# Ledger of designs, part 111: designed miniproteins, single chains, continued (4)

Each design is a single chain, and the fold is of that chain. pLDDT is the mean over its residues in the fold that is shown.

## One batch from the design tools (miniprotein)

Design m15852
Fold by ESMFold2-Fast:
Structure m15852 (fold): chain A 68 residues (1-68)
Amino acid sequence: SEEGERLANEAQRLVVRGLNLAQVQGRRDEAIELARRAKELAEEAAKLGNEKGAQGSIDGAEYVIEVA
């Protein structure tokens, strides 16, 4: 769905921002908060039929949490 694509894209943007906060800026708590929000949006995208887009964002969010 269009909404599922929109949510997956928003989750991906939060993953990119979280990765920058964790690896470039050392702002680990903020990175983890953004990653958790990205995962929630990606899970909602999956419920709306965008499982493939959602999985990429879930994996990315988990990576941000791992490297933070």
Scores: mean pLDDT 85

Design m15853
Fold by ESMFold2-Fast:
Structure m15853 (fold): chain A 62 residues (1-62)
Amino acid sequence: MEAALQLIMKELGLSEEQAQAIADFYKRNPNPTEEQLKALAERLGMSVEQVRGAIEALKAMS
């Protein structure tokens, strides 16, 4: 899990806080809806595309 978070931070330019929040969200919501992605993006100050990309990266590494 730590290696996955570090890779996402490096490749997507995410903070540790953003990467951890997305990982925790994906753990609870492995098949998130567009509504859930938008809500998370707004809370983290990110675009929906950035959140979606991070989740897809986590899926590929799981």
Scores: mean pLDDT 77

Design m15854
Fold by ESMFold2-Fast:
Structure m15854 (fold): chain A 59 residues (1-59)
Amino acid sequence: MSEIERLAEFAEEQYVRAAREAGIDPETAAKNLRDALKTIGASDELAERYAERVRERVA
């Protein structure tokens, strides 16, 4: 697994936790994760895949 994929898995857990604790809506949590992953060099495909997971888990 690539370094970016490992960071994406870690970020998924952190963003889901933060969203649940702060009452952030699923769409905003997903957008924040997608933007963060793209900032560290993740592809659009990888960023969207993990954003979808966050959206599902926060919903």
Scores: mean pLDDT 83

Design m15855
Fold by ESMFold2-Fast:
Parts: sequence; C-alpha cells; structure tokens
Structure m15855 (fold): chain A 56 residues (1-56)
Amino acid sequence: MEELKEKAKEIQAEIVALFAKLAKGQGTPEDEARLAELLDQLREIGTKSPDEDAPS
C-alpha cells in the first residue's frame, strides 16, 4: 500500500538529481529522456489527486 508513495519519492529524488545536472549544463540526451519518463510516471501517480495546481 505504501509502495506507490515510496516509488513516487524515489522518482522525485531522481528528477531532482537530473534537474540539478541539467541546470549545470551537464545533462545528456539520456538524462533528458529519463527525466521525461520519470515525470510521466510521477504524473500518472499524481493525476489521481485533483490538487495538482496548488497556489501555496
């Protein structure tokens, strides 16, 4: 039951790491593709929640 939440945290951690790498200009096409894949997976998990566009 906590698998989904745990997986989302792992995905977020990887996304943060990839963003940091890309921000430093050291990103590769593989990093960009992986980031897109991870974002898609996280979005699928998060799409269940209607509170995606929270202002604060």
Scores: mean pLDDT 72

Design m15856
Fold by ESMFold2-Fast:
Structure m15856 (fold): chain A 97 residues (1-97)
Amino acid sequence: MKLTPEQLEAEVLAALAIMYATLARLSKDDEVQYELLKEAVKLADEIAQKSTDPALVRRTYEAVADAAEEVAKRSTNPEIAQEMRKLADELRARAAA
């Protein structure tokens, strides 16, 4: 399958978003987890704006939502935990749209 430059860019951005989400899950620092997830969300939002592939958009939001939910469950900071739970819910809603 030949990818257009736009499709290739979207796939690379999706891979980067998933990488940031994975690094957030592996981090032991709540502030680092929060910043990595914020970068993953920015990339997922960029994919949603640029990509015509709804499956790619959906799976990217779901992957970031899963990471945010895991970070929320592990967080020792109640404000970060609450923000991450809210973020996971918002991302799952975007994935379902």
Scores: mean pLDDT 81

Design m15857
Fold by ESMFold2-Fast:
Structure m15857 (fold): chain A 70 residues (1-70)
Amino acid sequence: SARDEELIELLDLRFEQAKKAMETLSREEREALANEALNELDKLIEEEKNPVVIEHIKELKKELEALLQQ
Protein backbone atom coordinates (compact mmCIF):
# COMPACT_ATOMS: atom_id res chain seq x y z
CA SER A 1 0.00 0.00 0.00
CA ALA A 2 1.03 3.65 -0.36
CA ARG A 3 1.27 3.93 3.45
CA ASP A 4 3.63 0.93 3.63
CA GLU A 5 5.77 2.34 0.79
CA GLU A 6 5.97 5.70 2.62
CA LEU A 7 6.98 3.88 5.83
CA ILE A 8 9.78 2.04 3.99
CA GLU A 9 11.01 5.33 2.46
CA LEU A 10 10.94 7.02 5.89
CA LEU A 11 12.86 4.12 7.48
CA ASP A 12 15.49 4.25 4.69
CA LEU A 13 15.90 8.03 5.17
CA ARG A 14 16.24 7.67 8.96
CA PHE A 15 18.78 4.84 8.48
CA GLU A 16 20.91 6.97 6.12
CA GLN A 17 20.76 9.89 8.59
CA ALA A 18 21.83 7.61 11.48
CA LYS A 19 24.65 6.10 9.35
CA LYS A 20 25.96 9.59 8.52
CA ALA A 21 25.72 10.67 12.19
CA MET A 22 27.67 7.56 13.26
CA GLU A 23 30.66 8.76 11.17
CA THR A 24 31.20 11.62 13.69
CA LEU A 25 30.32 9.73 16.91
CA SER A 26 32.62 7.92 19.36
CA ARG A 27 32.47 4.11 19.50
CA GLU A 28 30.43 4.24 22.74
CA GLU A 29 27.96 6.75 21.23
CA ARG A 30 27.65 4.65 18.03
CA GLU A 31 26.88 1.51 20.10
CA ALA A 32 24.26 3.42 22.15
CA LEU A 33 22.60 4.88 19.03
CA ALA A 34 22.63 1.49 17.26
CA ASN A 35 21.18 -0.35 20.28
CA GLU A 36 18.37 2.23 20.56
CA ALA A 37 17.64 1.91 16.81
CA LEU A 38 17.69 -1.93 16.99
CA ASN A 39 15.16 -1.82 19.86
CA GLU A 40 12.92 0.53 17.81
CA LEU A 41 13.12 -1.80 14.78
CA ASP A 42 12.25 -4.84 16.94
CA LYS A 43 9.15 -3.02 18.25
CA LEU A 44 8.12 -2.12 14.68
CA ILE A 45 8.43 -5.79 13.63
CA GLU A 46 6.15 -6.79 16.55
CA GLU A 47 3.46 -4.24 15.52
CA GLU A 48 3.72 -4.68 11.71
CA LYS A 49 1.42 -7.01 9.71
CA ASN A 50 2.85 -6.55 6.19
CA PRO A 51 5.53 -9.25 5.53
CA VAL A 52 7.24 -7.04 2.90
CA VAL A 53 7.71 -4.25 5.48
CA ILE A 54 8.85 -6.79 8.13
CA GLU A 55 11.51 -8.20 5.75
CA HIS A 56 12.71 -4.66 4.91
CA ILE A 57 13.05 -3.83 8.64
CA LYS A 58 14.99 -7.09 9.17
CA GLU A 59 17.42 -6.11 6.37
CA LEU A 60 17.92 -2.65 7.93
CA LYS A 61 18.60 -4.38 11.27
CA LYS A 62 21.29 -6.56 9.60
CA GLU A 63 22.89 -3.49 7.98
CA LEU A 64 22.91 -1.65 11.33
CA GLU A 65 24.54 -4.66 13.05
CA ALA A 66 27.16 -4.78 10.24
CA LEU A 67 28.01 -1.08 10.81
CA LEU A 68 28.84 -1.87 14.46
CA GLN A 69 31.41 -4.50 13.32
CA GLN A 70 33.36 -1.86 11.32
Scores: mean pLDDT 82

Design m15858
Fold by ESMFold2-Fast:
Structure m15858 (fold): chain A 73 residues (1-73)
Amino acid sequence: KEDLDKQIDAGIEQIKLAVLVMIGEMSPIDAYDKLADYYKSLGYDDEAARLEANKDALARHIEELRRQREEEA
């Protein structure tokens, strides 16, 4: 079962990576990779696998947004 302290640490890491994405220092895909690696380091292999599945869905969403921006340019 989940450990609240580890969940809090993971949440802080998620926020840090999200901020880096928002200020343009990191891509959302790179943030997902770093987060998955972090979860693996905590022993949450199943969560890391879930993040990889979410990364695939996010990659498709990012490509859609990129296409829209390119068409608007």
Scores: mean pLDDT 73

Design m15859
Fold by ESMFold2-Fast:
Structure m15859 (fold): chain A 72 residues (1-72)
Amino acid sequence: AAAQALADAAAEARAGEIGTENMKRVYDLFAKELGYDPSEENKKKALKEFIDSFKDNGELGLHVRKLLAEEA
């Protein structure tokens, strides 16, 4: 399995609301916002920061959800 899939599952478990498909969409948007390339390495970095932010600061999770809603 790809490292991004494992990290995605962990983020979903912590968030409790965002499904795996939405999380993949989220880290693409998050990577874009942080200036990361949509490569596996950069996605992993962006996703790691996203996961950590869900634990430290719920505001970032809400911010990303808002971005996702605006993109939709």
Scores: mean pLDDT 55

Design m15860
Fold by ESMFold2-Fast:
Structure m15860 (fold): chain A 93 residues (1-93)
Amino acid sequence: MREKMELAAETALRNLEETARLAEEAGDSQLAQEARKAKELIERALENPEAREALGEGTDLVVKALALARAGDFAGARQQVAKAAEIIEKGLE
């Protein structure tokens, strides 16, 4: 379980980097900024066992965000990244 969670988090970090890159290429600076914020929150959540459930939910939303960004739906991608960041940040409270 622990190793699977760490691998899922690593995948989410890579997906957020790709989402930020696609957002910057499209001129969506807000999505790029939100993706970077979500990346920092995931890195913090990896250090906090109490954030594990939030980390799992946030990771799923990050996968959806990348799929939307690749489809050119940057508004949808931004909504998913924002939700991921909110859930993880709340899990860190």
Scores: mean pLDDT 80

Design m15861
Fold by ESMFold2-Fast:
Order: structure tokens, then sequence, then C-alpha cells
Structure m15861 (fold): chain A 64 residues (1-64)
């Protein structure tokens, strides 16, 4: 199993947690989840496209 593929899956799980928190109006928790996803993605060298998607989700959460 590719380490990057596992890291990508875990980053997506953190994004899902952030999306759920944001949908419940838990903006602070959503921001923390997206930040964790972004740090994990950057640390393990996941695709730039995924990193950009996480960054966009984080920016959107900060505006909520």
Amino acid sequence: VDEKEVAEALALIYVAIGNIDLSKGRVDEAVEAYEKALEFARKHGVSEDLIKEIEENLEKARKA
C-alpha cells in the first residue's frame, strides 16, 4: 500500500469531520479539523490538487 494513498484517505476523513462540524454551526471545530487535514496532507506529500481543495474548505469555514 502506498503511504501517500493512506495519507490521502486520512486527510479526506478530517475534511469530512470539518464538513459535518460546519453543517452543525460548529465553525471553530470545523476550522480545527480542516487545519489538521491540511497539516497531515502537507506532511505526507499528498497531491497539490487535494491540498488546494482542503485550503479552499478551510477558507470557506473561516468566512462562516
Scores: mean pLDDT 80

Design m15862
Fold by ESMFold2-Fast:
Structure m15862 (fold): chain A 102 residues (1-102)
Amino acid sequence: KEEAIRKATAEYVKKVADLVAETARRNGHDDLAEQVRAAGEKLAKTVEDPNATPEEIVKAEREFNAAVQAALDALPPDVRAETEKKIKEIRDESRKKAQEAL
């Protein structure tokens, strides 16, 4: 069950990373897209690792959140609003899946 929650969290991170990276790339920010993808992959792998320390998870989460925020800040306001709405939808689905895994 704890493994299922870790997997659901990693899937959430990957979905958010893919959405934000693709949106950034479509808006001419290939560098920000790559940073989001790299940070997302690192965080997903870290949360899936049962031997990861809390400090490693916090560091990876901070790096991922910073990359996502930088990408969102670079987007046009309308694109940013749509992307934030989609992130919320991914989050809500992830929370539902995590509750089902409990």
Scores: mean pLDDT 84

Design m15863
Fold by ESMFold2-Fast:
Structure m15863 (fold): chain A 69 residues (1-69)
Amino acid sequence: SPLEQIQQIIDEMKSLIEEKEKDEKRRQFLIKLLDQLLERIKTLSEAEQEQALQQLQGSNQELKTLLDQ
């Protein structure tokens, strides 16, 4: 399901932030932001979740580039 794929991407993004972000406050803020985003996505329709999945795939690639994975 799109929600399962979204969960996987968010978990990967959190892992990258925990490994690469050296600023404790920034790390905490970003992780909370991702948790809030996931909770919002859970309330959406399946079609809206599919759209969110595409956006998150792009965001994850940008995050990897920014954090020098």
Scores: mean pLDDT 83

Design m15864
Fold by ESMFold2-Fast:
Structure m15864 (fold): chain A 109 residues (1-109)
Amino acid sequence: MLPEEKKKEFDELIDEAIRLLETGDDSALRVVATGLFGYILTLPDKELRDEVIDRVAEKLAEHPEIADRFLATVRELRDILKEQFGLTDEEIDEALSRLEARVAEARAK
């Protein structure tokens, strides 16, 4: 479970990522998306990773055009995520599948 302080930190990081997507700064977006997604997937507990992914999905669902661009950017960064954070294709696919499903679910409400 995320402490309230950490929830605020993640919310601020997600809000900044959305802002960069809105400005069209692809270079900054790639750095932020790599760092944020890599950080999430290197968290030790699956429950904690899932909680953070769900929060990202809730924020992205409020900005559907940005959500699609963010998801596309993360997919393009697969090789970088594997190289920089030692992530497997399975770990990346599980996180992306959850994020996509939660964004779709939140949009349906």
Scores: mean pLDDT 74

Design m15865
Fold by ESMFold2-Fast:
Structure m15865 (fold): chain A 55 residues (1-55)
Amino acid sequence: SEKLKKGIEFEEERAQRVLDVAREKGMSPEELARLEATLQGSLDINKKRLEEEEK
């Protein structure tokens, strides 16, 4: 759906901003990698929901 696609785009932009701020604040590369994995997990769930709607 269009709404779900826009929601995923918004969350991707938000995740990138969170990671950029964390980098600027001196979060370690290891902590950043864990944060990226957590954010990616949320995005993967939303993408799976979009796939279900396309059926």
Scores: mean pLDDT 77

Design m15866
Fold by ESMFold2-Fast:
Structure m15866 (fold): chain A 107 residues (1-107)
Amino acid sequence: MEELQKLGEEAKKAILAGDRDAMVKLLTENADRLLSLSPKELIEVLKNAIKFAEENKDKVASPVNRVDTLSFLNFYYNITQDEEIKELGEKLAEIGHPSLLIVGLAE
């Protein structure tokens, strides 16, 4: 919990500052943790990530162009077996950077 709270604070700071290099680093360093989530846990992470993005729309509106699309696609494909995960994943992809999942993980 305490370690995840610190991680969430770092992710929020990077996202709100538009620090793309920090966002990519946080996502990459926590990819294994995200990929190990159960479907129920991932749904909650996605909901929390989307909520944060919608509440901070003006600050989160960063261009999608600096993400390793292979890492993102691999994560996305591993989770698309559930219809709710698919719908929430598509919403997150439209709103902002996948590092928002780190924020969702920490909430």
Scores: mean pLDDT 68

Design m15867
Fold by ESMFold2-Fast:
Structure m15867 (fold): chain A 71 residues (1-71)
Amino acid sequence: MGAAEAIDAAGAMAAALGDTEAAKYASQAGRHYKAGNFEEALKYLEKALEAAKDPRAKEAIRRAIESLKED
């Protein structure tokens, strides 16, 4: 799964679980990733991880961070 797909999946998971702040940060990360701003994308994924309350949302965000680092 590509980094863009992982970031989108993390945002969708957070939103579905009611972690609205984490979902907003994941959405910002996706926007920065598509613009080629990988440093800012990582920064917003880290903020999403800090904001996330549900363990499933946290895991999806961690997977997105690792996917971004592999690219």
Scores: mean pLDDT 83

Design m15868
Fold by ESMFold2-Fast:
Structure m15868 (fold): chain A 63 residues (1-63)
Amino acid sequence: MSLSEQAKLYLVRGMTYYQEGNYEKAASYFETSSRLARQAGNDGLASVSEQYSEISRREYERS
């Protein structure tokens, strides 16, 4: 599996946790997705994952 494919899987799993209201796990998965996407040279995916990570982190900090 490529780094880009791994990044996409972490993004999808992060979105699932976000939808379930588990923002802490969502943030962790989005952070991993962003890192893997950066390593793969997929700046677009990295930026999206980073934004979702920031949103998720803000949500659980409010809890």
Scores: mean pLDDT 84

Design m15869
Fold by ESMFold2-Fast:
Structure m15869 (fold): chain A 96 residues (1-96)
Amino acid sequence: MRAQLAAQRDALLQRLRTDLGATEAQLAQVDALLDQIEASSTPQQVQDVLNYLEAELNPEAFPVELADLKKTIDKNFTADQKALVDQIVAIIQAAK
């Protein structure tokens, strides 16, 4: 459901702020990239992206889920959609 995706997105942004110490500029960039993904993707693809980004926060804790989500993204997403996801991952890695 769209409301569940919005709640999951808000929770992800809060985790970036509280757990990684992401700056307001980094959070704004992630928010803008997620807006672009939502504009170009189905609700299921948005769910897959949010699940993948959550796993990327703790890759050692979720290696199987991370691998499965990455395989789903690689198979079903366009190059442009994957580039947006990669930009968000780069921001997450920079905030660590």
Scores: mean pLDDT 80

Design m15870
Fold by ESMFold2-Fast:
Structure m15870 (fold): chain A 68 residues (1-68)
Amino acid sequence: MIEVTEEDLELLREYFKKQGLSDEAAEKVARAVAGYLADQINEEAKKRGLTPEEARELLRQKVEELAS
């Protein structure tokens, strides 16, 4: 099972602040989105038999795609 890193959360927070959210709203939304993505990736990793490293790379890719 992989966890969201502080780096992932910071990317999402910066993205949502650029979208016009306050610091408080950006923090709340970033944590909710990161948790949702991590849950989806962990379920997919379990289903496909992915390594923790592969699951970590997939989560990072999804965070970067969303934060673009």
Scores: mean pLDDT 81

Design m15871
Fold by ESMFold2-Fast:
Structure m15871 (fold): chain A 113 residues (1-113)
Amino acid sequence: ERTEKALEEIEKTLKRILASDDPEEVYRLLMTLALSIPTALLLGDVEVAEKILETFKKIYDADPEKYLEPVKRALESAVKAAKEIGSQYAIDVLLELAEKYLPPELVEVVKKA
């Protein structure tokens, strides 16, 4: 039930990002998704983290020129947050999910962060 509600909220956030012409709103919504990744992994909700990475791919694929830089910044912030928490597990799973769902260009951002 909690996982289902989180997945619904992620889907709503995807729709809001794709409908928004405000770069600041897009960045804020992407950051909200990105920072939810380490939190989901700490709670054992791998499915939620996986859905967020799938959502980043959908956003990127919708308009790579528009979304590449905001998604890069959001992913870098997710990795930095996982490092601040001190969870090697969260870092390792985030990289694994990035390699599974994201294009090589975005995977390098996760590796470099």
Scores: mean pLDDT 85

Design m15872
Fold by ESMFold2-Fast:
Structure m15872 (fold): chain A 86 residues (1-86)
Amino acid sequence: AVLEAARALGEAAGVVAVEEGLDTEEVLAAGTAALERTLGPEAAEAFRAGFEAGVERWRAEPTAEVRDAVLARAREAVLAAQRAMA
């Protein structure tokens, strides 16, 4: 649950970073550092894997449908992780 949420957050962050023209390396570094401090290195690695997948997906198909799908998945995964920790 937590690792699925970290990966889904990474995918959403990767899509948004490319869409908004942000520095993808800076966004990835900040996100992995934050997750490593709060959830540990496995969550940081899941976020990194998700981020790379999100960047690749957006570059292959830069559509609102892809953005909306990764954001919806991230929200669902975070809610599932919260329920599992309750």
Scores: mean pLDDT 83

Design m15873
Fold by ESMFold2-Fast:
Structure m15873 (fold): chain A 105 residues (1-105)
Amino acid sequence: SSLQEELLELLREREGLSDEEIEELKELAKLSAEINKAIQNKDLETLLKKIRELMKLLGYSEEEIEKVLSSIKTFEEAVEKIRELSTELAREFAERKGLEVVESK
C-alpha cells in the first residue's frame, strides 16, 4: 500500500476524528502524492528529501536522519525506506486514534 491509500483508509474510519485531525490527514495525503510522483519519475533526490520529511514527522533526530540518508545508495533502497516509514507513520496515527491499520494490495 502507498501512504495515500493508508491515509484514505483512515479517513474512511473518521468516526471520532476532529477537524484538526482531518486537516493533518489532508497534509499527509499531499505528501503521499508528492512521494508517488517522485517514484513514478524515478527521482532519487526528491525521494531522499521526502524520507527526511517523513522522518521529521516521526520525531527522528537530525543525526538519525543523516545516518539513514547516507546509507541509501539506490532508487530501490529509497522506495523501500519510504514504504517502511509510511507504514510506521500510519500505525502511529492509527494508535493515537485507536484504529486498526488496514493494508491494501
Scores: mean pLDDT 74

Design m15874
Fold by ESMFold2-Fast:
Structure m15874 (fold): chain A 108 residues (1-108)
Amino acid sequence: SSELKEKVLELLERGIELAEELLETTDNPLMKLAARSAIELLERARRNVEEGRLQQALLDVEIAIGVIRLVVGVLKMIGELSPEDERIADELIRVLEEARKLLEELIK
């Protein structure tokens, strides 16, 4: 569906914006690395969606979710996750999980 594709592209753009906000806001070097990685992966996912490579886009989104979740988990464990970083990262994960679900629908 063209409507599903447009919704996925909107969510990926929102995800990029949130990852950029996280990169600018965070003081933690591991979170900066995770945010930069997410931006690159989501830019690739957007390109892959535009070019009809939906399975590759899904993989890029899943890796981005995994990277952010891993770093959030590590920083929580060592007591270095700021409330602001957690809030932005949680919203980013929520947006990307929605994009992942719609990509799965679009592939089928």
Scores: mean pLDDT 92

Design m15875
Fold by ESMFold2-Fast:
Structure m15875 (fold): chain A 96 residues (1-96)
Amino acid sequence: SMQEKLAQIEALAAQIEALLKQMGASQQQLDDFRQAIADLLADIRAGNVDADDVIAQLQLTVDLLQKQLKGEEEAFNYALEQISKKLNVPKEEIIK
């Protein structure tokens, strides 16, 4: 149903917002994103945009942001390992 598709878009938007927060997005950037989602929902209700296309685009955005965060996590873990080896100190002592 249209209500189920709109609920799915809101759920995907919440996931993207959580990922953006993890990436250090400002309150203004989050507010701008919320406004963009509100505008998209209005366009879907007006018949200007296909809800399934929006869902697919937001799902792709979630996947891309998750991959970016994983890449940042891998780089951070690699840096910790190198520092641990250079200082001869366990990683747990560095991140205290």
Scores: mean pLDDT 80

Design m15876
Fold by ESMFold2-Fast:
Structure m15876 (fold): chain A 68 residues (1-68)
Amino acid sequence: AAEEARAAVARADGLADQASTLPPEKRQAILQDLIREMRRLAEEYRRRGHDEAAAILDAAVARLEARL
């Protein structure tokens, strides 16, 4: 669970970095999509009792929101 969460975060961070080269409207749309996916995964892991994985994803959401 925690390894999968870290892999998902690494992928999201990479996509967010790539999006930084796009026009503002496209960058914001991609960041919002990534935030929604990370939130969805955090909720799923939290429901299953994978608190460490959920915390990793919650931290990623906060970092992505700071980029909006």
Scores: mean pLDDT 84

Design m15877
Fold by ESMFold2-Fast:
Structure m15877 (fold): chain A 100 residues (1-100)
Amino acid sequence: SADEVAIAEALAALLRHEAAEAEAAGDFRTAQVLRDLASLIEANRDTLSVDELMARVRAHAAAVLPTLSPAEQALLRAVLDRLEQMAAGLRAALAKRRAA
């Protein structure tokens, strides 16, 4: 739906923003992982639901996580927690708007 595409675009934008912050801090490996996750969302936003996109994001992150240093793992987990909170918040806001 158009609403789910808008949520997916917001999630990809968060990942792009967090990637730029990681790169500015000199964490090029985590920045690249975050860009890969944003690209995954952007490539599939028109065909997959937000739940399916989040499942793919979690699967990709789980596969990459063991290849990262402890500091990079901590940063990736923190960004994924923010992404989960954003997805939940945007879905809750959409449900409230549809009920009104």
Scores: mean pLDDT 88

Design m15878
Fold by ESMFold2-Fast:
Structure m15878 (fold): chain A 58 residues (1-58)
Amino acid sequence: MEEAQRHLEEGRRAFAEGRWDEAVAHFGKAMQLYNEQKDFAGVDQVSAELEKLMAARA
């Protein structure tokens, strides 16, 4: 599995399990890697997940 995709999946799992700090850390790494690769679809997916996480914490 590609590193960016791996972090996105781990972030989703952590988010689903309520592990907020781990979810944020994984989403942050995934976003950095997708952005470095110019993968805009990947960046959009991570942004959507971060928005969901921020809404859940509000």
Scores: mean pLDDT 81

Design m15879
Fold by ESMFold2-Fast:
Structure m15879 (fold): chain A 114 residues (1-114)
Amino acid sequence: KSKKIKELIEKIFELIKKTIEELEKLAKEKDFEKGREVLEKAKKELEKLFEELSKITGEEITLSKFLEIVDEIVKLKKEGKSLGEIAKEIPILSKGSIKTILKYVEELEKKGLE
């Protein structure tokens, strides 16, 4: 269960990361038609991943709910909470899943600062 949740979180972030990179490239090329196709495909793939994550966790996890969870993890980390303390606040996630989220957040923040 925990390993599958971690793998789904990795897939969700990798899809978001790839989609952002492709949309940035297409925006520079001014290819807005392809940009729309990339976004629609990513939306469908994300919906499938969130459906699978919802089934495994027993909670309805939409993109909005997932972002709320990510924000809470980041907030708790900034407050100086350990991975174990964060896992107590978000019991559906293992320490490994929380660590994975924090790694991807750092990668996405680095891209936003470029």
Scores: mean pLDDT 81

Design m15880
Fold by ESMFold2-Fast:
Structure m15880 (fold): chain A 83 residues (1-83)
Amino acid sequence: MSDEEIVKLMETDERIAEEEEPLSVVRSKEEKWKNPKFRLEAGKVYKELNGDVKKLAEKLGISQKTASRLYREYEIYLKHKGE
């Protein structure tokens, strides 16, 4: 199997996961922050969009309410990690 096929499979799995969004099924907010991949993706989006919740929601295909919650939780996470 080629490296490109592996990358494409990973991207496809990521897209399917985004479409079905497992976070909407997760009852505990803390559990999502235990996933390093989720933290890295949230961090990159947070940095690039400079806190624009509307653009974040549009880019991720989620509601503005979910994006606002994600943004706030990420800020709190960074503050606690920085202490």
Scores: mean pLDDT 56

Design m15881
Fold by ESMFold2-Fast:
Structure m15881 (fold): chain A 102 residues (1-102)
Amino acid sequence: DEKVEKVRKLLLEFISEAIAELLKAGVDPEKFGGEFLKKLDEVIREAEEKVKKNPEIDIVEVIEEGMEKILKLIKETVPDLSEETIKKLEEIKEKTIEKAKE
């Protein structure tokens, strides 16, 4: 189940780096409470289930789709994000895609 573990690891690394940038940008940590974390967990579980159901699936596509859903959730949670912060999140996404291709 190496593919499932890789998808989980890279999505968690993306979330960790994204939240770190949001906190650095001055976003209130209370915004990352139970409902937000529950929705993040749902995105990760959905990605893991896709790989479990189809082991031949391209994990790069699964990770990219998962990160898009996470970014959407972040933008819905913090709708007033600066252009600079959005660019930083997109850079982290690009880096994660590069790691997924290894």
Scores: mean pLDDT 85

Design m15882
Fold by ESMFold2-Fast:
Structure m15882 (fold): chain A 65 residues (1-65)
Amino acid sequence: MMERIRAEEAAALMTMATGLPATVEERDGEYVIVIRVSTEEDYERAKRVAEKLRKLGFKVEVIYE
């Protein structure tokens, strides 16, 4: 429960701060922040955000589609 709430708060704050759509998904009992992007510019920005979030202890995946 605690990990899920933290991930959801981080995803919401990130979306508000950057405009990048972020969701929380459960994978193998762990909560992962997923950022889905469709442009190269958003992908580069999402990678930088993901690096910062990982440094804070969050699991983050960036999907370019």
Scores: mean pLDDT 77

Design m15883
Fold by ESMFold2-Fast:
Structure m15883 (fold): chain A 75 residues (1-75)
Amino acid sequence: AEPPVLEFDFPADPASLTEEQRRALLKKVAEQLARLIKEHPLSDEEVDALIRGLAAQLGVDPETVRKELEEALKK
């Protein structure tokens, strides 16, 4: 199955974000992704693909996205 598409208002240039703005956006994205996964269980490969895509969009490491997602999933 294809990974689901997440719709978020991303800035036109992620490099223009402050670290605080980037972290706040990452947290919101991770919380929404965690809700999506809970409602529609995804395979590990689909989750990894989404994490890599979000990391590229936000200009952060995939590991940073994964850590935020794991924290959101614990709730």
Scores: mean pLDDT 70

Design m15884
Fold by ESMFold2-Fast:
Structure m15884 (fold): chain A 61 residues (1-61)
Amino acid sequence: KVLTDEQIEALALVIVSTSRSRAEAERLVAQWAAYLRKQGVPEEEVERAVARLRALIDELW
């Protein structure tokens, strides 16, 4: 399914809130990207979603 900005923002908040370090947050982002690829989400959409997620995590950290 297509990822909404709201879903990505909610995920960023969860990752920042649950991660004990930036390295752990980065690992969770990588795992989520792998999950999306496995679900058949197009690579362009995965890269866009990951870039947005990373930017939000950097802003909130």
Scores: mean pLDDT 81

Design m15885
Fold by ESMFold2-Fast:
Structure m15885 (fold): chain A 85 residues (1-85)
Amino acid sequence: SYLEEYRRLLQEMFENFTPDQIQAIGATARKKLAEERKDEELLARAEALLKTLPPLDAEGQKMAERLYEIGLKLEEEGVVPVRTA
């Protein structure tokens, strides 16, 4: 379940990152999703939030990428209910 994967990622973030880093990870993942979706409003909001937060290190960037990937899968589930094995 993509929702269970998302919950596991949230748990890992809360265990390994500060509140500010968690916000930056979420904003970075949202920025990537906005770029993929070509959602200019979401992109602008994510960029504005990132300007107020400390920059992510390599581990934070990896976590943001994982969150972006699960976000794409959740979008697919919400947009196209297609039979998969």
Scores: mean pLDDT 75

Design m15886
Fold by ESMFold2-Fast:
Structure m15886 (fold): chain A 55 residues (1-55)
Amino acid sequence: MSQEEALRAGEGALQAGRDLGDARLEALGKTSLEHARAGNAEEAWRAAQEADDLA
């Protein structure tokens, strides 16, 4: 997973959580974005994958 792909995945999860009012999905998206911005693409992807499993 590239940093760009991790950022897009995290943004998608955060947006979906906010649009649906799902606090858990929003929190996972935020966590994914924080890891991606810190350069932790693997950890960002793990958080995004967990969000995808919930959606």
Scores: mean pLDDT 76

